# Ledger of designs, part 60: designed miniproteins, single chains, continued (5)

Each design is a single chain, and the fold is of that chain. pLDDT is the mean over its residues in the fold that is shown.

## One batch from the design tools (miniprotein)

Design m18208
Fold by ESMFold2-Fast:
Formats: sequence, C-alpha cells, structure tokens
Structure m18208 (fold): chain A 50 residues (1-50)
Amino acid sequence: DERARLEAEARELAAAHPDDPLVRTALEAVPHHTPEEARLILEMVREALA
C-alpha cells in the first residue's frame, strides 16, 4: 500500500526531527494529499534537511 509506505516514511522523518515544527507540519499533511503529492512533500522535506 503506497499510502501506508508514505505515511510510515513521514513518521520516520518526524521521529528523526522531533524539534522541527516545519517538518512536523509538512509530514502531518501527508495523509491529506494524494500519494503523488505526499511523495513530493517527503522529497521536499528531505531536500530541506540535506
């Protein structure tokens, strides 16, 4: 299930950056987007954290 995988990845990123409110807010938005949009959100967050 692509949705479940993306949500799991979002949870892992949030756990790695628990003190970053922007990361948390972006990752909390994942379940409210299409899988394609959710993947883009995750990519954008990873790029910002790089």
Scores: mean pLDDT 75

Design m18209
Fold by ESMFold2-Fast:
Structure m18209 (fold): chain A 86 residues (1-86)
Amino acid sequence: SEEAEEAAREAAKAALAAGDAGKTSLSSAIGAALAAIGAGFAASRSESEEAREKATEALREAARAAAAGDGREAARLANRGALAAE
């Protein structure tokens, strides 16, 4: 849970930083950040350790995509993490 929450914070920070740097649109940056926060909440409520680990890895991939300027892919990866946490 703690690792998933940290991964969600880093993914959201990376998305907003990419928006601020002009690497992605502001709407894509906000969308990716909200998706990361949502995935973090889903992971924190999951009773499955495997589901939490999958969500954490998806959030780490989302952070890397956001840092590369791909806000759309960052949101997709974060949403995949949220689904894995169910």
Scores: mean pLDDT 82

Design m18210
Fold by ESMFold2-Fast:
Structure m18210 (fold): chain A 68 residues (1-68)
Amino acid sequence: GKVLSGATGSHNDQSEEGKMRSEAGTIGGKAAAEKLSTLEPTIEGNEEASQEGKRTYEEELKKLEEKR
């Protein structure tokens, strides 16, 4: 049969306690990923536009470090 016996180790976060942690992490991760995705530069199409996107992304990273 197609059954898993909990051999996934750290990947087996579907236990009741792990479920709550995963849920909170998923929400936080989504917000961070969405922000990062917005800052991600265009690597296709116009070369100049792609370079400008990279610069914006780098500036955001510097800003994040300066905040700390």
Scores: mean pLDDT 54

Design m18211
Fold by ESMFold2-Fast:
Structure m18211 (fold): chain A 87 residues (1-87)
Amino acid sequence: SELIEKAKELIKEGEKLLKEALRAMKEGDYEKAIELAEKAIELYERAIELLKSDPNAPKELILEAEINLGIARIVLGVAKLLLKKKK
């Protein structure tokens, strides 16, 4: 399915942004981590939407995207908390 292939591309791009967000966290750049995590969330949400629209989409791929979305949301939450500590 073309929709499944597009969802895979979105997941891959989301993974790249999530890795960049984690690097920004390590460097103490919480504002950049927030921006990157928010972009990763949007990509994972779009990928999940496409996968759920196709009844032939592998359940394992949907689960992978949902797990990565959860991780990105945690990164976003932690980055926001750490940014508040900077005043």
Scores: mean pLDDT 89

Design m18212
Fold by ESMFold2-Fast:
Structure m18212 (fold): chain A 56 residues (1-56)
Amino acid sequence: EAVLKALENLIKNASEDVVKITLALMLRRLGVPVTKEELDAMTVEELFERYKALLE
């Protein structure tokens, strides 16, 4: 699936806020909802790592 390539492109070209919101929505889609407080406290790298762990 092209999802990881799309996320890498988003991280490169979009603001951190947009990337964090996108990763939170994708995590929510996989059944692991991220609260607003968690989203504000976590880095883009931490959110992306959590997402990748769920795919494996």
Scores: mean pLDDT 75

Design m18214
Fold by ESMFold2-Fast:
Structure m18214 (fold): chain A 98 residues (1-98)
Amino acid sequence: MKEKLKEAQKLLDEEKYAEAYKLLEEVEKEVERREEELEERLRRAREEGDEERKREVLKELMEVGAIAVAIAVLKVVLKKEIEKLPKEKQEEIEKELK
């Protein structure tokens, strides 16, 4: 996940906006899947009264949450950069994202 975020930042710096957005969407899906897994593990740890496992899962959820925030920020930056482009260029990017 972190290496893909760095790659998305490089693509954004290179003005490869469609590629950057697609990569951010891939990482976002990985984050969503990981959060679902961790939420289920947290639920089971609570049912079992396993305080140690609960703390471990919460730590992983915090780390995944930090990545989710980074993705959201990069998506906002990407949208602002696209909005600065001529309308014709915005339409080209939207077509590539389909």
Scores: mean pLDDT 81

Design m18215
Fold by ESMFold2-Fast:
Structure m18215 (fold): chain A 80 residues (1-80)
Amino acid sequence: SDVDYYKELVEIFLERLRKYMKEKNIPEEKAEEILKEFKEKTEELIEKYKNGEISLDEFYEKLRELKLETAEKVDELVEE
C-alpha cells in the first residue's frame, strides 16, 4: 500500500540521516532525539492520512516540510 511505501521511505531517510549525523560527530543523544521526533511526526501524518483526516497532497507537503525542518536542525548542530 502507499502507507507501507511511505513508511519504508521514512526508515531509509532515518538511516541516512543517522549516518550523516554520526559522520558530523553530532552527539548520539541529540541525534537519537532528532530521529525520534521525525519518526513520531511522520507516523502521526501517516495515521492522519490513513484515517482520512488529511488528503494525500497535504500528507506529501507536510512530509516535505518535516524533512526540511529536520535537515535545518541538523545543519544548525553542525555549525555549532
Scores: mean pLDDT 81

Design m18216
Fold by ESMFold2-Fast:
Structure m18216 (fold): chain A 76 residues (1-76)
Amino acid sequence: PALVEEAARLMAEAVAADKAGDYGRAAELYERAAELAEEAARELEESDPAQAEGARVLAEAARAAAEEARARAEAA
């Protein structure tokens, strides 16, 4: 559960940075959230399949958000 909770926390921080217009920081936080969520999904697959599924959904959402934030950060 700790990795899923950490990934969710980073996702919340990324959303806050994104809303503040700090797209570079948002992209970094979204990317880190995706990495932790992917790790959590692997760790939980055998012991807690329901949380593993939640972690996969979070990872997909974070990856998509990171791509968008990166595109905005690169626009000059």
Scores: mean pLDDT 82

Design m18217
Fold by ESMFold2-Fast:
Structure m18217 (fold): chain A 70 residues (1-70)
Amino acid sequence: MTLEELQKRAGELIKELTELGLDDLKDELIDRMAEISGDLASGKITEEEAKKRLEELLRETEARIEAALA
């Protein structure tokens, strides 16, 4: 999956979290995405590492949505 595809998936998750009223989880996702973006922009991580971290973050967020709805 490309970084662009991951960013699009993140946008869909933010929309889903908004519709579900999971505001705390939405804010956490946005904050963690901002950290990854900041680390990439500052040269602390490579684009490849940013992609890996974003994939993991989205996977964790999806699992937490499923747990919250159980």
Scores: mean pLDDT 84

Design m18218
Fold by ESMFold2-Fast:
Structure m18218 (fold): chain A 94 residues (1-94)
Amino acid sequence: SEAEELVEKAREYLDKGIEALEAGNYEEAAEYFEKAAEYLEKAAEITGDEVLKKAAEQLREAARAAREGNRLEAEIHASFAQMGLEIARKELEK
C-alpha cells in the first residue's frame, strides 16, 4: 500500500520529467527525475526490491544527463527506469 503509493508518485514525476525533456526544459526535467528517484528510493527501502533501487539509479543518471544537455542519454536512462517501474508495479498489485 505505502510502497504502491510511492511507486505511483515516482511514475507521475517520471512522466513530468519526460514531458519537460521533450519540451527542451532540461533543468525542470532533471528536477522531476530527481523527485521520482527519491520516491523510488523510499519504496526500495520499504520493500527491499532491487528493481526499484536500479530504477532510482537510472533516474539519477537521467537527471545528470539532462543537466549536461544530453537529451539522448537522459531519454535512455528514463526508458530503463520506466521499464523497472512497470515490472515493480505489476509485482506490487498481487
Scores: mean pLDDT 87

Design m18219
Fold by ESMFold2-Fast:
Structure m18219 (fold): chain A 69 residues (1-69)
Amino acid sequence: MEEEIDREVAEALVLIYSAIADMDEKKGDYEGALETYRKALELAREHGLPQDLIDELETKVKNLEEKLK
């Protein structure tokens, strides 16, 4: 009964977060990029977005986690 965002809105937000995270990574802000990709990934999983998108986000998160070791 709590308000849920529409799946199309969730997809748009995931794409926006992915763009922001890519810009942060290009600036060398790997921590900020990782945090933003994690938000995008969680939103994609919660709203059942396409598996290809989820896989791409998981790969981005993994690569950034490796850079921060």
Scores: mean pLDDT 80

Design m18221
Fold by ESMFold2-Fast:
Parts: structure tokens; sequence; C-alpha cells
Structure m18221 (fold): chain A 100 residues (1-100)
């Protein structure tokens, strides 16, 4: 399945199976694609927010802290407008390089 491929990919990056499953669940909850690029982005963002892979595992295993963490990420998802503006600027810069 697509989820099994995503879990296997995250495990290839050095994440445990349990942590990989939780990262896939987070991506699905935010309606993100389960492609390698998106999964790498989500994993790096969450490790950055937690401070380390070990701290991320502790945070995701505590149900109460996990719920708080999901709310915190949901607040950062509100900044998707800033990400979309950045993507439009990058797209314009790439189109200017490929122009006539």
Amino acid sequence: SEEEEAINYLQSLGFSKELAEKLVEVAKKFNLSLDKETLTFVANMLVGLAGSVEELEKLLNDKKKYDLFRELINEHKGDEEALKELEEIVKKMLEARGGV
C-alpha cells in the first residue's frame, strides 16, 4: 500500500517503524501527499520542532503531548499562505530563467 511504502521510506532514513507510522499519520491528518519529498519535509520539520529524533519519539508517545503538538503544527499550517506566496515567487524566478 502507499502507507507501507511511506513507512518503509521513512525507516530507510533511520526512523523506527513506530515513529515512521506516526509521521505518516501526521501527514494524513494534514492532508499532505505521502510522496518522498513531502515525507522528508514533515519529518525534518517535526525533528526541528522537537529538537531531536529521540525527543520527537518521546513527544509522539505521550498522548497528551502529541495532542498539544498537533495543535501547534495546525497553527503553523495557517502559514500556508506565506508558503504559497514563497512558491509563487520561486515559480516566477524559475519562469524568468526559462523565458524567451
Scores: mean pLDDT 64

Design m18222
Fold by ESMFold2-Fast:
Structure m18222 (fold): chain A 74 residues (1-74)
Amino acid sequence: SSAALKAALKEVADAIAAGNEEARKYVEEADEAAEKGDLETAIKYAEKAAEAAGASEEDKEAIRAALEGKKKAA
């Protein structure tokens, strides 16, 4: 659901931002884009935040798949 995805993104955002200022900035950009319905920009910044935080490839794929799935449903 849309609410569940938004909540999950916020949890990931809080975790990533805890020790990485660069990741925090990307997370803020992704969250703002998602709030405005710009899923393409949200996906791009979510991936950059994960990369900056050193997230696993599986985590990056999960984020991309979730946001792309929502984009296709729109």
Scores: mean pLDDT 67

Design m18223
Fold by ESMFold2-Fast:
Structure m18223 (fold): chain A 77 residues (1-77)
Amino acid sequence: RMEKIREIAERALEVGKRAEELRKEIGEKGEWTEEMKKEAEEIKKEQEELNKEMEKEGISAEEVEKAAKEILEEKKK
C-alpha cells in the first residue's frame, strides 16, 4: 500500500510541476497557444485519473500529500 501511495504522490508532483510550468509560460507569453491548451487538457485528465486511482485503492488525499512532502524533502537534499 505505501508503494502505491508513493507512486500516486510522485505522479501528482509531476502533474503539479507541469501545471506550474504551464502557468509560467502563459504569464510570459500573455496568451494561450494551442499547445498550451492541449497540455492543460492532458494535465486535467491525468489529475482525474489520479483521483480515480486513489478512490479505487482507498487512498486519501491526506496520505498522498504526506508522501508528496516526503518526496520533496528527499529531492531537496
Scores: mean pLDDT 76

Design m18224
Fold by ESMFold2-Fast:
Structure m18224 (fold): chain A 74 residues (1-74)
Amino acid sequence: MERAERLLEEAARLAGEAVKAAAEGRVEEAVRLLEEAIRLVREAAEAARDDPELKKAIEEAIRRVEELKRQIEE
């Protein structure tokens, strides 16, 4: 699970940077960072497909990041 854990850590960092960018009015940068975070979380989901608890956590993380991106884009 090293791969999935590292991808989730990177995704969380990017999501945090995206929130900061959005707060500063840098919407394009925030959206780009969230898109990268979503890609990393989806890759982590594939790496963790045999771990149902981690898979559920990853699916929830994807939904939260997608919702945040939608709010920032609009």
Scores: mean pLDDT 75

Design m18225
Fold by ESMFold2-Fast:
Structure m18225 (fold): chain A 63 residues (1-63)
Amino acid sequence: MKKELEDEVLRALAAMGYALLKRSHPEDKELILETLEKYKELARQNGHEEAVRFAEELIEEVK
């Protein structure tokens, strides 16, 4: 229950960060990539494979 809620929140934050990248300066790209990498690491540590894949897809789009 709690782990699923945290996963959904982190996923939403990652998506919002990526959305901001599309309208931001190139400097924001590095910050967003760092945020996505941290989210991916947290998802991996908590065993949330869906969240890991979601983060990987966003990272590839941003790169």
Scores: mean pLDDT 68

Design m18226
Fold by ESMFold2-Fast:
Structure m18226 (fold): chain A 68 residues (1-68)
Amino acid sequence: GEEAEKLLKKAALALLEGDIETAKEYLRQAGKLVGAEDLAEKAIEALEKGDIESALKYMSELGKKAGE
């Protein structure tokens, strides 16, 4: 839904600013709204490890579920 898509945009903006903790918070909220907390957690783990490619992949999958 639109709310989850807005949270994902906020997470992306936080990442652009280097605010990983704020990005993680928005990702968890988005995951709960779309019923995909596992994808959100995988994205968060990737961010904590500095694996931006994997984080973006999981965020993209969350975005697809948000659009359903």
Scores: mean pLDDT 83

Design m18227
Fold by ESMFold2-Fast:
Structure m18227 (fold): chain A 66 residues (1-66)
Amino acid sequence: GPERVLSLEQLRAQVRAAADALGLEHREEDGVLYLTLDGREYRAADPAGLRQLLARIGQLQLDREA
C-alpha cells in the first residue's frame, strides 16, 4: 500500500521536520511547500518535488557535517 511509499502528506511532514531540524525557513500556501536554503527559495507541490526538497536538505546537512 501507499505506506511503503511516502504519501504526499507524509512527504510534506518530512520536509517540514527536516527543515526545522536545520533551522531553515519554510511555509505552505495553497498546497505548495516553500523552502529557503542557501539564500534560494524552492517550492514543491507534488511527491517528486517534495522528494527533491528532502534530497536538497540531506545534501545541505552532509555539507555542514563535512
Scores: mean pLDDT 78

Design m18228
Fold by ESMFold2-Fast:
Structure m18228 (fold): chain A 89 residues (1-89)
Amino acid sequence: MEALRELVDDELVRELLLESGLAKESSSPRERLEALKEAIKYAKEKFEEYLKSLSPEEAEQAQRVFEGNLKQADILLEYLEEKVEEAEE
């Protein structure tokens, strides 16, 4: 749970992934949403690497916690998708 929140909310990850995706002067809300999706994907990849360092039992427990954090990320993405669609109407 905490690991995904820290990675998604990590200013460095946000700077490298979101700002690089949003660095265009005229970046659209759609482009910003895609940059956020990439940040979440990056957090997932970092977690998969972490799982490789754990025993199978520890990995199962860590994966359970991570799945909870992914549900929160999905809620955020749904909210932002609705806002982007509203802005594009």
Scores: mean pLDDT 63

Design m18229
Fold by ESMFold2-Fast:
Structure m18229 (fold): chain A 61 residues (1-61)
Amino acid sequence: PDPSPEVLEATKYVSKALKAIDAGNFEEAKKIVEEGREKYKDNPAAQAAIKHAEDLLKKAE
């Protein structure tokens, strides 16, 4: 199935969070993840992408 525009936007949040993690800026990464969760709270597929970023953040910390 084709990804929805919201899923694509959520993937951009994942990318931003990963860049922040790579820079060692875990506080910024947490803000990005929280913003993505709130914005896409009613979209399960987009939430799954954001949860993946949250899991990566927890492993990196």
Scores: mean pLDDT 77

Design m18230
Fold by ESMFold2-Fast:
Structure m18230 (fold): chain A 81 residues (1-81)
Amino acid sequence: EPVKVIPVKEGDVLLISALKDEITLVSATRELVVKPGKPAELKVPSYDEILTDQKADAKLHVTPFEVKIYGNPPFTVEVKK
């Protein structure tokens, strides 16, 4: 089961912040590098996207209506506004 579920809408911007070390999240369509102190922005797509952390046991499942976080994420996810 997901450790966190965040309700979203398509077109919302997610802020992904690394807690301690640089993280890399990879999906079928992109690679997102997040550095400590420099949040990355991810716009909620009209489709499902799964981003997997390359180093940590963590996944981010983004849908047009919710974001699910799995495992032990070394990052936080917030909706920008």
Scores: mean pLDDT 84

Design m18231
Fold by ESMFold2-Fast:
Structure m18231 (fold): chain A 56 residues (1-56)
Amino acid sequence: KVKPTPEVIEKAKEFEEETNLTDPEKIAEVVKKILLELGVPEEKAKEHAEKIKKIL
């Protein structure tokens, strides 16, 4: 597991800024995968993905 570092956080923010996609479901799935790869627990990754779908 990797702790959040400035580089990891920056990558997540850049991705979120670039993903101005029209399909919120696709965005949520990609975000979930990225969070899992970064060591975020699946439960929290799902929560973030759901929040993104609701916002978008």
Scores: mean pLDDT 67

Design m18232
Fold by ESMFold2-Fast:
Structure m18232 (fold): chain A 60 residues (1-60)
Amino acid sequence: MISKEEAEKKIKQTYESGLKALEEGNLVAGRYALKELEELKPYAPELATKAIEELKKRLE
């Protein structure tokens, strides 16, 4: 089971990786990052929700 602090660290890393992937046109990696953030949402809901919303805007 993951701690809140570890979940927040993973969310930041996943968000940064997903954002970079989408900037490079890698939609598959961007969608994978979105799924990872959804799985982390129960552990750090505020941070995960913000990251999910920002990545979803870039997947349009």
Scores: mean pLDDT 80

Design m18233
Fold by ESMFold2-Fast:
Structure m18233 (fold): chain A 64 residues (1-64)
Amino acid sequence: LKERIERLEEEIRRNEEARAALLEAAAASKDPVMSATLRAIAGGIDAFIERLRKELEKLKEELE
C-alpha cells in the first residue's frame, strides 16, 4: 500500500512537470493555433492529475 502511494505521488509529480513544460512551450509559441493546442493538451493533463490525486486520497484513506 505505501509503495503504491509513493508510486502515485511520483506519477503526479511527473505529470505536473509535463504540464508545466507544455504551458511554457505554449507561452513561448509565436503561433496562436499551436499555443491554443498546447494549452488544450495541458488541460487534459490537469484532468488526469486530478484523477490521480483522487486515487491517492483514496489509498491514503485505506492506510488508516
Scores: mean pLDDT 81

Design m18234
Fold by ESMFold2-Fast:
Structure m18234 (fold): chain A 86 residues (1-86)
Amino acid sequence: GEELLELIRRLGEEAERLLEEAERAVEEGKLEEARRLLLEAEVTLGLLKIALGVAELIGDEEAVEVGRERIRRLEERLAALRERLA
């Protein structure tokens, strides 16, 4: 339970960091760097979704709540960044 919640928090923080760096790279005109960071953020979000699936399977309600909210916010930021790189 607690270990899974900590994993979800760490993955969420890493994805947020990668998105922040990618957004900065876009502002600096470093489009290739931004695309690499976006791909890394997408992979990290994928791992977070797997961790959420495990939390749902074992009935870890706290991890599910934290994971769903983290994923929602990250998907919104990732979609906005994809539009900027289109």
Scores: mean pLDDT 88

Design m18235
Fold by ESMFold2-Fast:
Structure m18235 (fold): chain A 71 residues (1-71)
Amino acid sequence: SMAEENIEFVRRRTEREVRELEAEGRHELAAEVRRVGEEGIEKLKENKDDPSKQAAIASATALRMVALKVE
C-alpha cells in the first residue's frame, strides 16, 4: 500500500542518515534524526488512507531531517 511504501521509505532514510551520523561521531544529531523519522512514521500510520496527508507528512519529515543537518 501507499502508506507501507512511505513508511518503508522514511524508515530506510532514517536508518541511513543515523548510520552516517553515528559513523561521524555526531551522536546527538543522530538521535534527533531518529526521533524525526519515528514521528514521521507514526503520523504516516495514523493517516494510512489519506494520500494528501501521506505526501505532506513524508515531505515534512524529509525537510525536518535536512533542517537538522544545516544546524
Scores: mean pLDDT 86

Design m18236
Fold by ESMFold2-Fast:
Structure m18236 (fold): chain A 58 residues (1-58)
Amino acid sequence: VKAIAIEDFEAKNEKELSFKKGDELEILEEVDSTAVHAKNLKTGKEGIVPKVYLEIID
């Protein structure tokens, strides 16, 4: 499932993924109701992303 970042996010720990507004992400797994494990398709990095920063497009 693909998503677009709607705002910049800076990782607060090693498990979280940093991204910028407009970055395309692939959602790999749902962690809980508020977070997903995703891959940033521009950087190739993976980590935990808060769902509130994402718009699902696929």
Scores: mean pLDDT 80

Design m18237
Fold by ESMFold2-Fast:
Structure m18237 (fold): chain A 55 residues (1-55)
Amino acid sequence: DRDALKARVLELIRAGKSYEEIAEELGLSVATVTRLAREIEAELGVSVADLMEAA
């Protein structure tokens, strides 16, 4: 489920994890994590930096 995967990526971004750490934890490529993070930014109207600071 893509939505569940995006929710997991969002949780790890909020925890202050790097894209490399998220990719390793979820078994994804860094490119895939970057794409999912951009989709999350578009859906929430915020930047990844703002999400990391909110954690």
Scores: mean pLDDT 76

Design m18238
Fold by ESMFold2-Fast:
Structure m18238 (fold): chain A 62 residues (1-62)
Amino acid sequence: GSEIEKLEERIKEIEKEIEELKKKIKEAKEKGSKKVKELEFELGIKEGILGILRGVLNLIKG
């Protein structure tokens, strides 16, 4: 259904956001930025959300 497609699209969006955030963390570490901890916290939240969305998708499909 369209709702499953929307969920799959949101999962792909979060995966891309996580990849970009990992790049930002690497750059911040190279610069010795104090923002590294904030970025790592945001990464943890996004990875948690991704886990929940994948779990929901598996329940719907499996």
Scores: mean pLDDT 85

Design m18239
Fold by ESMFold2-Fast:
Structure m18239 (fold): chain A 72 residues (1-72)
Amino acid sequence: MEKLKEIAERIENDKSISEETKKLLFSALNAIGLEDLKEAKEYIAKAKELGKDNEKAQEIAKEIEELLKEKE
């Protein structure tokens, strides 16, 4: 739970990630918190596509993906 908040704070404070990509990353974190693994996978995939040119967005998406795998 605290790790989800840490990732969310990193997303919020990052100046390089677009607002659209941030919304998808936040949606993925919320879906993981609700244990909606299917929705979380969809949001992560969309965030990775939208933020493919942003290295920090890709790193955060991969971290969220690892948390998702832990829940499966």
Scores: mean pLDDT 81

Design m18240
Fold by ESMFold2-Fast:
Structure m18240 (fold): chain A 80 residues (1-80)
Amino acid sequence: SLEEKLKELERELARENMVLAILKGAQYFYQQLLEKETDPERQAQYQAELARMNADIAETEKRIKELESEIEKVRKQLEE
């Protein structure tokens, strides 16, 4: 049913939002480390980790947007 599909999409969205929160927490942690770091080699390591997290965040945000679009589509079908 459309109601069951909506519930599954909402659960998937909740999981992706949890992943995004974890990634943003890690991003904030590494940003704080980078701000306090004076060693160029460790600065480069933190910048590399931030670049990876930024990529993962972008991918997760894309999945969230796709899920939100599908949820809106299913909700409109339920309102007909």
Scores: mean pLDDT 88

Design m18241
Fold by ESMFold2-Fast:
Structure m18241 (fold): chain A 91 residues (1-91)
Amino acid sequence: MEEVLRELRERIARDPNDAEAWVLLGSLLAAQGRLDEAAEYYQKAIAADPNNAVAWANLSDVLRRQGRDDEAEEYREKALALDPDNLFVQE
């Protein structure tokens, strides 16, 4: 875990537009129940790559877990539009 977090932070420090690194960091925070921070990092992933369907899908899940159902549905639809068949496959 510590090694994975270090690698992700190093990737982001080298390239702040590394959307995959932001998604992975957000996923680790979401697993810890740190939903506000996870949402922030998924938003950074979307800012880096607006076509990252996984980031949209994961943000939708976090928002639903926070009770923000209307926003969650909007982002779920965006994820489906980008990758209707493989929401969990980054590439």
Scores: mean pLDDT 79

Design m18242
Fold by ESMFold2-Fast:
Structure m18242 (fold): chain A 66 residues (1-66)
Amino acid sequence: DEELKAADEVAIKLADSVLGSQLSEEDKKELQELVERYLEAIRNKDEEEAKKLEKEIEEKIEKIKK
């Protein structure tokens, strides 16, 4: 359930970013790598790593939306 909730939050942020269609291929790839690392951290139950990656994803999305 925690894993599903975290994935939903990331999915919503990704959907909003993609819906804006402002992503370059490079930004898309970087965001994808961050999301994959985030999901891996959750799967490993590494809360500290997951929190860090969530911050990086949020910062990346904000930078892209600029």
Scores: mean pLDDT 68

Design m18243
Fold by ESMFold2-Fast:
Structure m18243 (fold): chain A 95 residues (1-95)
Amino acid sequence: EKEKEEALELYKEMEELYKKLPEEWQKKIEEIAKEAEELIKQGKYKEALELAIEKLKELKEEAEKEGNEDLVKFTELYIEALKRQLELLEKAEKE
């Protein structure tokens, strides 16, 4: 019902947070995205989501240690978005 609207709002909030991040952190996020994209190109979509979630959890821990609230929020929202995609994929595989 609200899943599509909630996903769009989540991505919009993530985009605004991403723009506030220092270039160093943006590059780390881009590296994670690139690794996930290589798995997607191989048809390993589930593995790509799981890899991205794990890498973003590590990045969130670094952000918490640095005290960067914007980066913590960004990684939390991105992890939530990816977990939602993984859940939808798993539901589709069962049907």
Scores: mean pLDDT 78

Design m18244
Fold by ESMFold2-Fast:
Structure m18244 (fold): chain A 72 residues (1-72)
Amino acid sequence: SEKEKKIEEAKKLFEEGLKAFEEGDYEKAIEKFEEALKLYEEVLGKYHPESIEVQIELGVVQLKIAVENVTK
């Protein structure tokens, strides 16, 4: 179904975002996490565990950027 395809795509995007984050590519990580979150929220809702996990990771990346901007 379209719903299942969107969940698979969201999972793939989330995994790509995690890889980018580990590689220090914060811009790519944010892009991928935002895309994954949009799909998870559309299919499962904002407060579903999968959506919450992406939100947490997105917040972590944003904090990392903020810390690095202060030390720039």
Scores: mean pLDDT 85

